# Designs tried in a protein design run: designed miniproteins, single chains, continued (4). Part 97

Each design is a single chain, and the fold is of that chain. pLDDT is the mean over its residues in the fold that is shown.

## One batch from the design tools (miniprotein)

Design m15361
Fold by ESMFold2-Fast:
Structure m15361 (fold): chain A 75 residues (1-75)
Amino acid sequence: MEAELEREIQESLFRMQISVANIAISRGISVDKNQQLIELTKQALEAYRNGDEKRYQQLKDQIKALNDQINKDLE
C-alpha cells in the first residue's frame, strides 16, 4: 500500500519535472542542462517502474545535482 502510493507520487513528480524542463528549453534557458535533466528524469522514471532501486537512487541523486547547477545559472 505505501509502496504503491509512493510510486504514483514519484511518477507524477517526474512527469512534472520533464514538463518544466521542456518549457525551459523552449525559452532557451540552460538548454544543455535541461536536456540532460529530461534524459536523466526519463531514465529514473523507467528504473522506478522496473523496480531497479539502485539505478533509481543513483539517477535521483544526479537529478538533484543537475537542478542545483541550473539554479546557479539563473542567478
Scores: mean pLDDT 79

Design m15362
Fold by ESMFold2-Fast:
Structure m15362 (fold): chain A 89 residues (1-89)
Amino acid sequence: SLEEILKQLERREKFERDVIAGVADLTAAVLRQILKNTPLSEEQRKELEEIIAELHKLADEVRAGKITPDEAVKRINELVKKANEILEK
């Protein structure tokens, strides 16, 4: 029935959002471990803290449905790239 199809779509959308938000939070957790275990300049630490904050905000926006899954994945990839550039300094 159409009602069953709509319920399945809602469950898939929520699951997809939860997975992507989880990836953002896990990425933030990995960067936090790098901050604890790596000798970094004060500038590098500040820049990584800003990326961690952006990843947590992104996770919240994804869970709230304020951002599309595709745009969220793109932003996670850009934040990871930026973090790598900071770590290579």
Scores: mean pLDDT 87

Design m15363
Fold by ESMFold2-Fast:
Structure m15363 (fold): chain A 57 residues (1-57)
Amino acid sequence: KLVENARKAGLEGGRSPENIDGGMQAGMFAGMAGLEDATVSAAIPVSSQKAIDALAS
């Protein structure tokens, strides 16, 4: 119950001594950065293959 009360106070104020909300927000921001990086990584192989083909020609 104390942990639940602390979590509710943290959610309302965005300031929790246990940093539960901070950890959740950090996870979301990391997820957003990861998604963007994954998109870039997916594009890289295509670019690399075109470069190899150009060199081979």
Scores: mean pLDDT 48

Design m15364
Fold by ESMFold2-Fast:
Structure m15364 (fold): chain A 100 residues (1-100)
Amino acid sequence: MADEIAAAIRAAFAELGHTELGELWAERVRAELALVEKYEAGDLTEADREAARRLGHELHAQLQALLDADPLDAAQLERLEAALQPADARLQELAARLDA
């Protein structure tokens, strides 16, 4: 599941000429979905959460630098939002459960 979503994100960004941005975004989403799967299995540790926070911080800085160099247009954003939607739904579910 996570690898399939990551592959779809990479493909969407590559089709739009943003291969490097797609690789970083796919890595971030894959890592976040892996935490969701660990949480559902009851295997999520504090070390996993801390590692994910560090990875998120590093990837965010790199993603922002690439976006500043080559901004996405409205059509590109719509296509990427569609590719990201399955990941967003799972992350929102995890966030809701952590708040409970």
Scores: mean pLDDT 70

Design m15365
Fold by ESMFold2-Fast:
Structure m15365 (fold): chain A 82 residues (1-82)
Amino acid sequence: MLVEKVKEAVREAYERLKKLPKSTSFDELYEEAYKILLEKGLSELIAATAAAIVASGVKSGLSEEEIVEAVAKAIEQLLKNE
């Protein structure tokens, strides 16, 4: 399922981003997350949406679970867009 694949990719992005210096900017976190998510085979739109949420969540100190659920909800909303 696409959502499960996205959740797994986001967990890996989070694990890699949390190893970066605390001084890392949002833009740098976004670019790194986007690259990781593309490497995992997500489309550009899904990778960009997920990268923004991951970068924002890491910068604001959210947990992995909170970030994963936020991305899952955003992707589900994109897929339901009528």
Scores: mean pLDDT 82

Design m15366
Fold by ESMFold2-Fast:
Structure m15366 (fold): chain A 63 residues (1-63)
Amino acid sequence: SRSDQAQKKAAENAEEMAEVAIARKDQRGLERAKTTLKQMIKMSKNEEIKKKLEEVLKKLEAA
């Protein structure tokens, strides 16, 4: 659906933001990415997207 495609794109953008913040060791960027991911996980009804977001969040929590 259109909504699923929008959520997939948002998840890709969140993953990219997280990877950049980790690579740059940007504490403020990491905090923002964690907040965004937690909100997206709560709002997502798509199990595949939710799992992808949770994996990105785990990487941020480890950084």
Scores: mean pLDDT 78

Design m15367
Fold by ESMFold2-Fast:
Structure m15367 (fold): chain A 111 residues (1-111)
Amino acid sequence: SEIDELKKKGYGGMIEIGKKLGLSDEDIVKIIKSFEEAFKGKMAEVFSNPEVFKEKMTEFFKLLKERGVDPEKAYAFVSTFFSITLDSTLDEEKKQKFLDALEEAFKEAFG
């Protein structure tokens, strides 16, 4: 299945988050493929700059919108994933800047 292929590529954590949130396998595949396209494996670079993060997150959310992913499900997945990631990598001040950028990107893509 496409899920098994994505797991082999190292997306096991994202798949687990999607399943815990009650997302379908089809929605999980759409989310991960959109993430691959928007970020192209450059996560460390993106997490060093809130403006670059906002740009890439806006691209990601626009891809999800084009692929028909429910906005509430998209936001729940992304906010869960990035909250966990930001908690492990950034101080509270920088974390807040990235969370604000995430909210702005979502509003720009889906508002």
Scores: mean pLDDT 79

Design m15368
Fold by ESMFold2-Fast:
Structure m15368 (fold): chain A 80 residues (1-80)
Amino acid sequence: SLLDEALRLLKELVSSLLTTGKVTERDRELAERLVELARELPELERELLVGLLGIVRGVLLIAGDEEAAEFVGELVERLR
Protein backbone atom coordinates (compact mmCIF):
# COMPACT_ATOMS: atom_id res chain seq x y z
CA SER A 1 0.00 0.00 0.00
CA LEU A 2 1.02 3.66 -0.24
CA LEU A 3 1.18 3.80 3.57
CA ASP A 4 3.59 0.82 3.64
CA GLU A 5 5.82 2.59 1.08
CA ALA A 6 5.67 5.86 3.08
CA LEU A 7 6.58 4.00 6.29
CA ARG A 8 9.50 2.30 4.49
CA LEU A 9 10.82 5.71 3.32
CA LEU A 10 10.26 7.13 6.83
CA LYS A 11 12.23 4.23 8.38
CA GLU A 12 15.17 4.77 5.98
CA LEU A 13 15.17 8.55 6.59
CA VAL A 14 14.87 8.21 10.40
CA SER A 15 17.63 5.58 10.56
CA SER A 16 19.97 7.85 8.55
CA LEU A 17 19.22 11.00 10.61
CA LEU A 18 19.56 9.22 13.98
CA THR A 19 22.80 7.49 12.89
CA THR A 20 24.57 10.57 11.42
CA GLY A 21 22.88 13.53 13.16
CA LYS A 22 23.31 15.32 9.80
CA VAL A 23 21.13 15.94 6.74
CA THR A 24 22.60 14.28 3.63
CA GLU A 25 21.54 14.66 -0.02
CA ARG A 26 20.02 11.15 0.23
CA ASP A 27 17.96 12.29 3.27
CA ARG A 28 16.60 15.23 1.23
CA GLU A 29 15.67 12.85 -1.64
CA LEU A 30 13.88 10.50 0.81
CA ALA A 31 11.98 13.46 2.35
CA GLU A 32 10.82 14.69 -1.09
CA ARG A 33 9.55 11.18 -2.00
CA LEU A 34 7.80 10.94 1.39
CA VAL A 35 6.05 14.32 0.83
CA GLU A 36 4.89 13.21 -2.65
CA LEU A 37 3.46 9.93 -1.27
CA ALA A 38 1.87 11.70 1.73
CA ARG A 39 -0.22 13.90 -0.63
CA GLU A 40 -2.00 10.68 -1.74
CA LEU A 41 -2.60 9.41 1.84
CA PRO A 42 -5.75 9.90 3.98
CA GLU A 43 -5.46 12.60 6.68
CA LEU A 44 -5.25 10.06 9.55
CA GLU A 45 -2.29 8.28 7.90
CA ARG A 46 -0.50 11.63 7.34
CA GLU A 47 -1.11 12.45 11.05
CA LEU A 48 0.56 9.11 11.93
CA LEU A 49 3.67 10.11 9.90
CA VAL A 50 3.68 13.57 11.56
CA GLY A 51 3.44 11.96 15.03
CA LEU A 52 6.35 9.60 14.32
CA LEU A 53 8.50 12.46 12.94
CA GLY A 54 7.65 14.55 16.04
CA ILE A 55 9.13 11.79 18.23
CA VAL A 56 12.26 11.67 16.02
CA ARG A 57 12.64 15.47 16.24
CA GLY A 58 12.50 15.21 20.06
CA VAL A 59 15.23 12.54 20.07
CA LEU A 60 17.45 14.65 17.76
CA LEU A 61 16.99 17.73 20.00
CA ILE A 62 17.97 15.72 23.12
CA ALA A 63 21.05 14.44 21.22
CA GLY A 64 22.02 18.05 20.28
CA ASP A 65 21.55 17.42 16.53
CA GLU A 66 19.89 20.82 15.98
CA GLU A 67 20.25 20.97 12.15
CA ALA A 68 18.67 17.51 11.69
CA ALA A 69 15.92 18.43 14.20
CA GLU A 70 15.15 21.62 12.22
CA PHE A 71 15.00 19.59 8.97
CA VAL A 72 12.49 17.17 10.57
CA GLY A 73 10.43 20.14 11.87
CA GLU A 74 10.24 21.58 8.34
CA LEU A 75 9.26 18.14 6.99
CA VAL A 76 6.45 17.91 9.60
CA GLU A 77 5.02 21.27 8.41
CA ARG A 78 5.13 20.07 4.77
CA LEU A 79 3.19 16.88 5.71
CA ARG A 80 0.43 18.81 7.55
Scores: mean pLDDT 88

Design m15369
Fold by ESMFold2-Fast:
Structure m15369 (fold): chain A 78 residues (1-78)
Amino acid sequence: LTPAQFQELYDAYNAYLKERGLPEVSKAEFQKDVDEFLKLHKLTPQQLLDLFNKDKRGTMEELVEIRDPLGYIVRGLE
């Protein structure tokens, strides 16, 4: 990813977290979430960007699952 593409993804992720009432994350934490997502799905950073451009909201929703794989944060089950 270019720095500009990474920034766009980062901004979208924090916007999604804000909509869900979750705290904003640092770029380092976002990078960890991205790295785990790419590893889990065997994707390249470019393929993640392609997914984001097709479905921005759905891609952010899938990325949040890396932080909360059991859905506790998103579902409020804690």
Scores: mean pLDDT 75

Design m15370
Fold by ESMFold2-Fast:
Structure m15370 (fold): chain A 75 residues (1-75)
Amino acid sequence: MPSLEEILQHLEAYNAAIAAAVHAGDLAGALALVEQLIAEVKQWLSQSTGEQKELLQKVIESLERLKAWLRQQLA
């Protein structure tokens, strides 16, 4: 299980990559990055408790909303 600091650093790196893909018009690439991050965060969520679990649940909810939006743009 990564530390909260490692999780936040990883989330920041993915956020930058997703934002760059969206700004470049690569919505398919952005969707792939979001789906990959959701899978990783779900794995961490299965191993988390307390405040970390609550944070990761909120992250999943935000990523699922972004995924839904990206899918709508690609349809």
Scores: mean pLDDT 83

Design m15371
Fold by ESMFold2-Fast:
Structure m15371 (fold): chain A 61 residues (1-61)
Amino acid sequence: MSTEEQAREIIREGMLEARRLEEEGRHDEADKVERQMLTEVMRMLSSEQAVELVKEVAEEL
């Protein structure tokens, strides 16, 4: 997979995991998952590309 495809999967998995944790009332853990996802994606992409990709994936969910 391209780096962008890998980043999309990381974002999708992270957002779904965070959503599941929020539904369980585990808000602090959901926040940690989102922060870890963003940190990982920003190592692969520029900040601008990461933010844009997160918005795109969020709208697809």
Scores: mean pLDDT 81

Design m15372
Fold by ESMFold2-Fast:
Structure m15372 (fold): chain A 65 residues (1-65)
Amino acid sequence: MTVDELIEKYMLPDGTLTRLLALNILNELGIDPIKAEEVVKKYMDPETGLLTPEQLKKAIEEAKK
């Protein structure tokens, strides 16, 4: 499953993702759970705890290096 397919599967109706949904996508991509937690925390909005698809894609890119 591609990143775009995973985003479509897990994203909320407003096009955002919660921390848990973002972590599920990173786990499906085989990213280490500790690294996934660190990058999600780095890119999520600290006030809402939500990520946009763009922020999640940046988190995935950093996690893969």
Scores: mean pLDDT 81

Design m15373
Fold by ESMFold2-Fast:
Structure m15373 (fold): chain A 82 residues (1-82)
Amino acid sequence: LRAQADADIERSAAGAPEHAKPEIVDLARQVVDDAEAGAPRSTLASKIVALALYGIALGVEPEVVRKIMRTVQAAVDAIRAA
């Protein structure tokens, strides 16, 4: 369910700096929006990579970035499986 995916994304971002947290969560949710809209796998993969690079640029620690990326990928995979 979308609400659960959004909650999981917010939880995955708990270790991010306060200034970066809202932006990275919004971008992660946009990837899920695109997946629900039927965006191609190549587009979604590209956006997840862009999200990771943006997170690093905002000063998010690599471990937290990886956790956010895994959470977004899991949400995308769940939507694609439905």
Scores: mean pLDDT 79

Design m15374
Fold by ESMFold2-Fast:
Structure m15374 (fold): chain A 61 residues (1-61)
Amino acid sequence: ARARRAEEDAIRATVGPDEPAPLSPEQRAVAREIGNALREMGDAIDEALKTGKPPKKAKLS
């Protein structure tokens, strides 16, 4: 637990105190779209595991 926190602190320190502004609207939109696609794929896989049949549309990277 503590080792992981120290590692995350080290990564944060690498970017410096001049931490960049929040994600641009364009970057945020792309990240949200990717997140939605992954969630839909996860839901399809979960349903396939419950019903024992493959998902209708499984898409990978």
Scores: mean pLDDT 63

Design m15375
Fold by ESMFold2-Fast:
Structure m15375 (fold): chain A 89 residues (1-89)
Amino acid sequence: MREELIRRIEELLRRYLNAPEEEKRRIAAEIERLAAAYGDIASEENQYRAAAELWGLDLSPEEFKELLLEARRRVAKKSKEEVEEVLAK
């Protein structure tokens, strides 16, 4: 179901954003490696295909892009709300 996929991507994205810089660089390098295997490494489509494969998602690049944008929006909103809640000064 679409909502379950968005929730999974949101969880994976939150985990990624909270990861140390070393882990982020390792994940980025793996995405580049997989994208290169699809041909044009600069292709946005190949990058989305690689990211979906890395995260074990059976999605087309177009579907993954759409769900990722929605997940990013949800993560950004939640992070802002959490910061506002704990910000005492």
Scores: mean pLDDT 71

Design m15376
Fold by ESMFold2-Fast:
Structure m15376 (fold): chain A 80 residues (1-80)
Amino acid sequence: MKKVLKITVEYKGVKATVIVTESDLPVEESARIVKAVIKNAIDDGGETYTVGAPIEGAKRGAEEFLKEHPEDAKVTIEEL
């Protein structure tokens, strides 16, 4: 599968990376999944995870994570 995004999240001193591969999942469902994967990557000490999501869903998931943690989180999204 093609890698389409790299999401880097920094939260309370932990840096985690999520690589997004192209997927036809619904945007709302994929946003929920990507947000959960980001949280798990941080909780696991800054692991690198891979997840399938459409670009819009992945961006939305990352933005929702940032909105839930506005003082402690930084998110960088790179299109690949």
Scores: mean pLDDT 83

Design m15377
Fold by ESMFold2-Fast:
Structure m15377 (fold): chain A 114 residues (1-114)
Amino acid sequence: SPAFEVVSAIAALAVAYDQYELADYVINRAKELGLLSDEEVKAIRATLNLWKGKPEAYRRILVHDAEKVPLFKPLVEALKKGDLETAKSIVDEILNDPEKMEQAAAELRAAAAR
């Protein structure tokens, strides 16, 4: 699912930058929009709980490919600055636009390919 891949990546980016409120915001917003099943929400939350137990440097390595996604560049900049209002706005823009969602999923797959 493009939504599962993109929401997982955005929530992981938020956790990597210690923005746990944003991670919860993304997951809850995606659920409200009907983009994720209950099983997908549970899977994302389980992964993030594991990552919250790791050092920040380790979490940053795990999201390195997601940080290179062009569509996520403004989000990463907002996260680096701790600008949660801008970060939430960018998240809403991606989650409410099916074309941006598909583009983000494609860019994530490209970043992960060797």
Scores: mean pLDDT 82

Design m15378
Fold by ESMFold2-Fast:
Structure m15378 (fold): chain A 78 residues (1-78)
Amino acid sequence: GPAEEGIKKAREAKTSEEALKHAIEAIRASGAEGLGREVGEGMARIAAGVGKVSNDPKFGAEMAAEVAENTVRGKLDL
């Protein structure tokens, strides 16, 4: 579905910014709301930021995609 496609695109992204865009789109497409959405989007931004600071866009993309997948599946501890 749209959330799964967004997660895939985030994981395959070539930049931290592109990965973050697709991760947030996946979280929103899943219907996540309230605290779960805020935590998911916040953690995705942190993951993308780590990729940028470490100069490892692949690591940032994989982490942002993982955050989106965990948010979509409701597996984040709040």
Scores: mean pLDDT 80

Design m15379
Fold by ESMFold2-Fast:
Structure m15379 (fold): chain A 67 residues (1-67)
Amino acid sequence: SLEDALRYLAEKLGVSVETLRKGLKNGEEVLADESAPEVVKMVARKELEHMREIGRLLDEGKEPVVP
């Protein structure tokens, strides 16, 4: 799940879940902003895809790879 991915990354990176959740929200807002530069949207999309992949791996009982 996304919540499990956030907790996993928070523990691995030594940051709070709230810090990562704020970053995720900012990425979603960038993707919703049609005036944002494409390179910025590309980075935000990559980060969201990475979070989803971590959640998927955890749901499948696999060890995620932290970049």
Scores: mean pLDDT 74

Design m15380
Fold by ESMFold2-Fast:
Structure m15380 (fold): chain A 71 residues (1-71)
Amino acid sequence: SPLEELRREGEREVDRLLEEHKNASDVEKQTALALLVSELAARMERAGVPPEERRRLAMDLVNRFFKGWES
């Protein structure tokens, strides 16, 4: 499904940002995450994903990023 594809792509981008920004400042990490979430939100809207599912996926990716950041 388009939602599942977007989820997997979002997870890959979160993991990529974590690797790229492992030595970055907190501000740089937060800025990178904000840009990723904004881009993903636009893509989900274009794909016709309902607002509830868009919010859920965005939250899951934010949580994934912070979990990886803590590691």
Scores: mean pLDDT 84

Design m15381
Fold by ESMFold2-Fast:
Structure m15381 (fold): chain A 91 residues (1-91)
Amino acid sequence: SSDKEKSLKLAIGVLQQVKDLLEAGDTDGARQTAQLSIQFFSNDKRIPKDIRDKTIKVLQEVKALVEAGDTDGALKKVEEAIKKYKEELEK
C-alpha cells in the first residue's frame, strides 16, 4: 500500500533524524526530537496502528536510554529500528 510505504518512510526519516543528533553528540536534541515525534505519531490516526505503536515504543526506549546516559545503546536501538523498517519497505 502507498500509505504504508509513506508511513514507513516517515518513521525512517524521524529515526534517522534522532540517529544524526546522537552521532553529533546532541543528546538533548535527540531526546527532544524523540519526545516531539512520540506526540506526532500518537496524534496522527492516518498512520497504520502497527507502524504507529512500534515507532512510539522505539522512540520511548531511545529517549529512556538517552536519559540514562546510554548513548551507544540508544544509537544501536535506532539503527536496528531503521534496518527493520527498510526491510519492510523491500517486501
Scores: mean pLDDT 86

Design m15382
Fold by ESMFold2-Fast:
Structure m15382 (fold): chain A 92 residues (1-92)
Amino acid sequence: MKPDENEILESLRRMLESVLKLSVDNGVSPESVREFADRLAKYAESKGDDKRAEQIRKVGEKMAEALKNGDLESAKKYGEELARLWYEVEKS
């Protein structure tokens, strides 16, 4: 894989991570997080990455649970994990 492609994907991963963290601070609902994770998982499945799709759903549910419990720090951590999983899907 070319270095430029990796640099672009890493930048997009950081942007997605930032957006997800900001969404937590701005009161994103658990339902919106589940919907986002489901869409991202379906995208992974469309690329043949069933393993990452399952991981995305699992992490999305953990993020939603953290939001439901008012644990914004854990929700942000799981948002970082969702961005990382998207990055891995793009590299697959």
Scores: mean pLDDT 84

Design m15383
Fold by ESMFold2-Fast:
Structure m15383 (fold): chain A 62 residues (1-62)
Amino acid sequence: SEKEALAAKNKAALDELGKKVAEEWRKEFPTVDVSASLADATAQAMQAGAKKRREEEAKARA
């Protein structure tokens, strides 16, 4: 339960950081597509990392 609460807080902090980064990119590069691509790439990388970590942990404990 404490790990879940910490993970939820970390996710909220990452989401907030991602929004700030996207807004800074929009200011320096006034192209909406760049911000959308950055957000999509970040989401894909996080998903891939989480899946790989889950698979490795399952194999190590099997």
Scores: mean pLDDT 67

Design m15384
Fold by ESMFold2-Fast:
Structure m15384 (fold): chain A 67 residues (1-67)
Amino acid sequence: DEEKALEEEEREREEEEKRFDEEYETQKKIIEEVGKHFSEEFAKKLLEEVEKKFEERRAEFEAKARS
């Protein structure tokens, strides 16, 4: 059943995306704490690294979907 397979893929993607969002939010909170102890500039650099990492993972899912 093609529709069933597509539904499963969609659900898995949604779950992965939700998981990424939760992970991203957790990382942001950690960076905020780091910023309080070190500096806002340092926290900004860490946030950029985390954003790049999640953007790369998101791009991989997009590429996989288009393949």
Scores: mean pLDDT 74

Design m15385
Fold by ESMFold2-Fast:
Structure m15385 (fold): chain A 80 residues (1-80)
Amino acid sequence: NIEKLKKLLEELRELIPKKGSEVRDRRIKLVEEIIKLLEELLGKEMEKEKKNEFLLAAYIGDEEKIKEFLEEVEKIAEEI
């Protein structure tokens, strides 16, 4: 569901400037949910190495890498 994907992307974007363990946990969960939903929509799995890179960025709070993830997913979603 593309509507659900867009909502998850908005939630993740709001978390980018925020810090703390609760924010970190929510950020990781959002990245996981976004990847899963994107894989369902495309009918294919994301490369494991790429998934791990994005999950690590979510864990660390790498704002620039998380923004790259959002842009990549938004671009793919626009093609659907």
Scores: mean pLDDT 81

Design m15386
Fold by ESMFold2-Fast:
Structure m15386 (fold): chain A 72 residues (1-72)
Amino acid sequence: TNELIEELGRLIAEAKKLSEEVGEVAEEQFRRVVASPEADQRQVAEEAKRIIEEKMREHEERLRREKLESEK
């Protein structure tokens, strides 16, 4: 549990470096984990990690597509 929360902290920092939007999503997910009952925190943290990683990847792909469209 603690290791997963620590990893979420790193993902939040990385998401904020990518964009404010992705960073905000990461912070919202982290707040959801903290607000969850202790018994469910591990599952919610795992889900939060997946959501954050997916958003970061979607943002990167979107930037690539926008760059291609802008250069055409």
Scores: mean pLDDT 76

Design m15387
Fold by ESMFold2-Fast:
Structure m15387 (fold): chain A 80 residues (1-80)
Amino acid sequence: SEQEKEILKEIDEINREVRKLYEEAMKKGFDPKEIDKEIVEILKYINKAKEYVSNGDFETAKKYLEKAKELIEKAREKIK
C-alpha cells in the first residue's frame, strides 16, 4: 500500500515534468518533434509501471520509472 502510493506519486511527478518539458521546448523555439520520441517512450514506461503495480510487482514498476527518468534527463539536455 505505501509502496503503491510512492510509485503513483512518482508517476504523477513524471507526468508533470513531461508537460513542463513540452512547454519549455516550445517557448525556446525547439521543434517539439525533437523530444516527441522520448516523450512517447516515457509514457510507455509509465504504462508498464502501472501494469506491474496492478500485479503487486513494485520492484519491476520502479525499474520502469527509472527508465522514464533517464529519458526525461535526455529530453532536458536536448532543449538546454
Scores: mean pLDDT 83

Design m15388
Fold by ESMFold2-Fast:
Structure m15388 (fold): chain A 63 residues (1-63)
Amino acid sequence: HMTDEEIIEKLNKMDKKEFLKKIPYVSDETIEAIEKKGDIKSLSDIERIPGVDRRTIEALKKL
């Protein structure tokens, strides 16, 4: 499993869209919302995005 810090680092990179598309159960709209969020400091910032639930966070940790 990836650490929370590793996930946050990947979500703040230019190629994060490629990383986000690997997540199962997540719609393209949710991926776009995460991409637009920018400056992600913690996983709780992502959990506040519509369409992101515990399953999404668990899938991120497995990438």
Scores: mean pLDDT 71

Design m15389
Fold by ESMFold2-Fast:
Structure m15389 (fold): chain A 67 residues (1-67)
Amino acid sequence: SEEEEKLKEQIEKAKKMIENARKILEEGDETRMRVALRELQEFLPTIEDEEIKKEVEEVIEELKAAL
């Protein structure tokens, strides 16, 4: 269904954002970390899937801890 496709697209987008944020954390670039944090925080309220929402929240906390 269209709803299932939208959910899958949202999950895929979230996974890519999480992977990107983790790479930035490894690089230790504070400027990129701040950008990634902002983007993830803006994306978080749009997430309908509870599991991916928790993963995004976890990465947000990791970014906050690193900054």
Scores: mean pLDDT 83

Design m15390
Fold by ESMFold2-Fast:
Structure m15390 (fold): chain A 97 residues (1-97)
Amino acid sequence: DKEFEFEVLKALAGMVRALAKRILTTKDLSPEARAELQKAIEHLDKAILAPSIEEAAKHLEEAAEHLARAAELSGDEGLASLAKVARRLAEKLKELL
């Protein structure tokens, strides 16, 4: 059931977004790390609202790159984990194509 799997993957992207926003609001990040995390959240918002699997996968890949950059700049292991999850969600979406 590709439609149901797409909805599940978007819900999981919503959870990644919630955790990313928690890090943004609770941790003292450098301005550069904060900017990368904000870009990741913007792409997560676009992925969650995406009307197509292809668009959702594209935005999750962009979110993963920005989360990975934020993790590199901050040394935050939670951001590194979220980057891996976002990458895996993008891969799973592509499997539905």
Scores: mean pLDDT 90

Design m15391
Fold by ESMFold2-Fast:
Structure m15391 (fold): chain A 113 residues (1-113)
Amino acid sequence: AGAEGARAAEKGAEEAKKKKGKEGAEAAERGAREAMEGAKKDGGVNGAQGASAAGISAAGASMAGMLGEGEKAGAEAASSAAAGAGGAARGSGTEEAREAAERAVEYAKEAAK
């Protein structure tokens, strides 16, 4: 579940890079929310901590979408989605989730250029 959530957040970061502005921020928020739900399903202390981190990241992506249009909003939302992927990866403890989080960070870096 956490690995699937991390992949959803990775996809959110990729879409934020491509769509920019409000549409990109909405995609990033969706991905981060799925990361939160995946971490919750993994359960335990690690799952709870991962869900909390991913939930904060979803709020960050939502805020980026509210603050404006253009390339900067997309880049900020992509960074929030990457943080959500990291939360889910921490909660799951799997290599697959860690790799998804690393790819999400690369999409966020590309969106910032």
Scores: mean pLDDT 72

Design m15392
Fold by ESMFold2-Fast:
Structure m15392 (fold): chain A 91 residues (1-91)
Amino acid sequence: MGLEKARELLERAEELLREAEELLREMQREGLLSPEEALELEIELGVAQLVIAVAKLLLSKGIDALELAERALELAERTLERLRELRRRAG
């Protein structure tokens, strides 16, 4: 049960993270982010990627990774929401 739920959460986290990565690249290309904002967002995306990688490794070994999957989803959702808010404010 927990392993299947963790897998579903990780799949969703990866989808959101891909959307966030693309949006970050678009906003950087458009000059909508300060260097400090861009670095902070890149760090947040990197942390989410690491959490997903560790959770996937644990699941591949049959180890419960539900908490890590939930954290990965939370990080991906938060980063994407922040990027959308910044883009909305920029026009």
Scores: mean pLDDT 85

Design m15393
Fold by ESMFold2-Fast:
Structure m15393 (fold): chain A 55 residues (1-55)
Amino acid sequence: METLTVTVDTRGLSPAEARARLQATIQALQAQGWTVTAVEQVAPGVWRITAEKEV
């Protein structure tokens, strides 16, 4: 099992822009064979995406 964490900074973006950036990141990870297991706000406007790849 492989685990990857990606930080996405959406500070200063509109809610629509923040959503689009998060979705683009999730889609890119899924296209690479990663399964997104968590999306957490670690600070206002700063998100941590956790993804895993099954062996």
Scores: mean pLDDT 82

Design m15394
Fold by ESMFold2-Fast:
Structure m15394 (fold): chain A 89 residues (1-89)
Amino acid sequence: MQAMVLIQQESPSSNKITALAAAPIEWERLTLDLYLEIGGKRYHLKTATGPTFARVEVTLEKSQSGTLIAEAREPGQPVSARKELLYKS
């Protein structure tokens, strides 16, 4: 069973981003990684871990634009769920 991942921008003009992940019941822990991809290069923004749920919140520069990528996995395992969101200044 797959993890669930969401990315939310507070409003279309906001630089505040929240990512959330929920683990399947079989997982003891989950890891949520948030990245910003610009020009084909991926920059790590934040990681959170939790037993059933993880949340990360970041404030980006308003001059930045790119693709936000949230990835959820069981620690040490391949990515189980991924969500992308276009971020524009």
Scores: mean pLDDT 80

Design m15395
Fold by ESMFold2-Fast:
Structure m15395 (fold): chain A 72 residues (1-72)
Amino acid sequence: MADEVAEKLKKELLELGVSKKIAERLGEAIRNQDYQELGRVLKEIRETVDDPSKVLKILKLVGDAVQEVEAS
């Protein structure tokens, strides 16, 4: 279950133009339920992504993924 959520998140992040490196890190954090790493990567996104609309979409996708793995 967490593997499927992680792979879906990676694909959606790549479609938003997120780098493969960041998409992989977010997916791995979700797969491992590593919320400390998740917070670090989200902070990096907030500091590096110029488009606030894109940041909000990323945060929503990550939040949805967290909810899915916690519900499992």
Scores: mean pLDDT 81

Design m15396
Fold by ESMFold2-Fast:
Structure m15396 (fold): chain A 94 residues (1-94)
Amino acid sequence: AVDTLSDAQIEPLKEYLRKVLEEAGAELTDEQVRAIARRVLSLYDPDANGRITPEEIREVWTSLGLPLSDEEVAAIMEELGKYMERSADGSILY
C-alpha cells in the first residue's frame, strides 16, 4: 500500500520531481513534493514490487491522456536512474 512507502524510498523521486517542477516554475514545499512523489510511485508501481518499468511509465501517461513517445519514456527512465538504482533489464529499483 502507498501508506507503507518510506521517506527513503520516496527521496530519490522527490529530488527528480523537485527539479522538474522548479524548471516548470512551480514553487513547492518539501512536503508537497513528497506527496507528489508518493502519488507518482503508486501510479508507476501499483503492484508495490519496488520496480518501475518503461512500460508502466508509458501506461500511466497514456491513461492520463498524455501518451509518451519511446524517446520521452527513455528520457524519464534516464533521469530517474540518476536518483534511483537501475537493474540490468533497464528497470528502476526503489
Scores: mean pLDDT 67

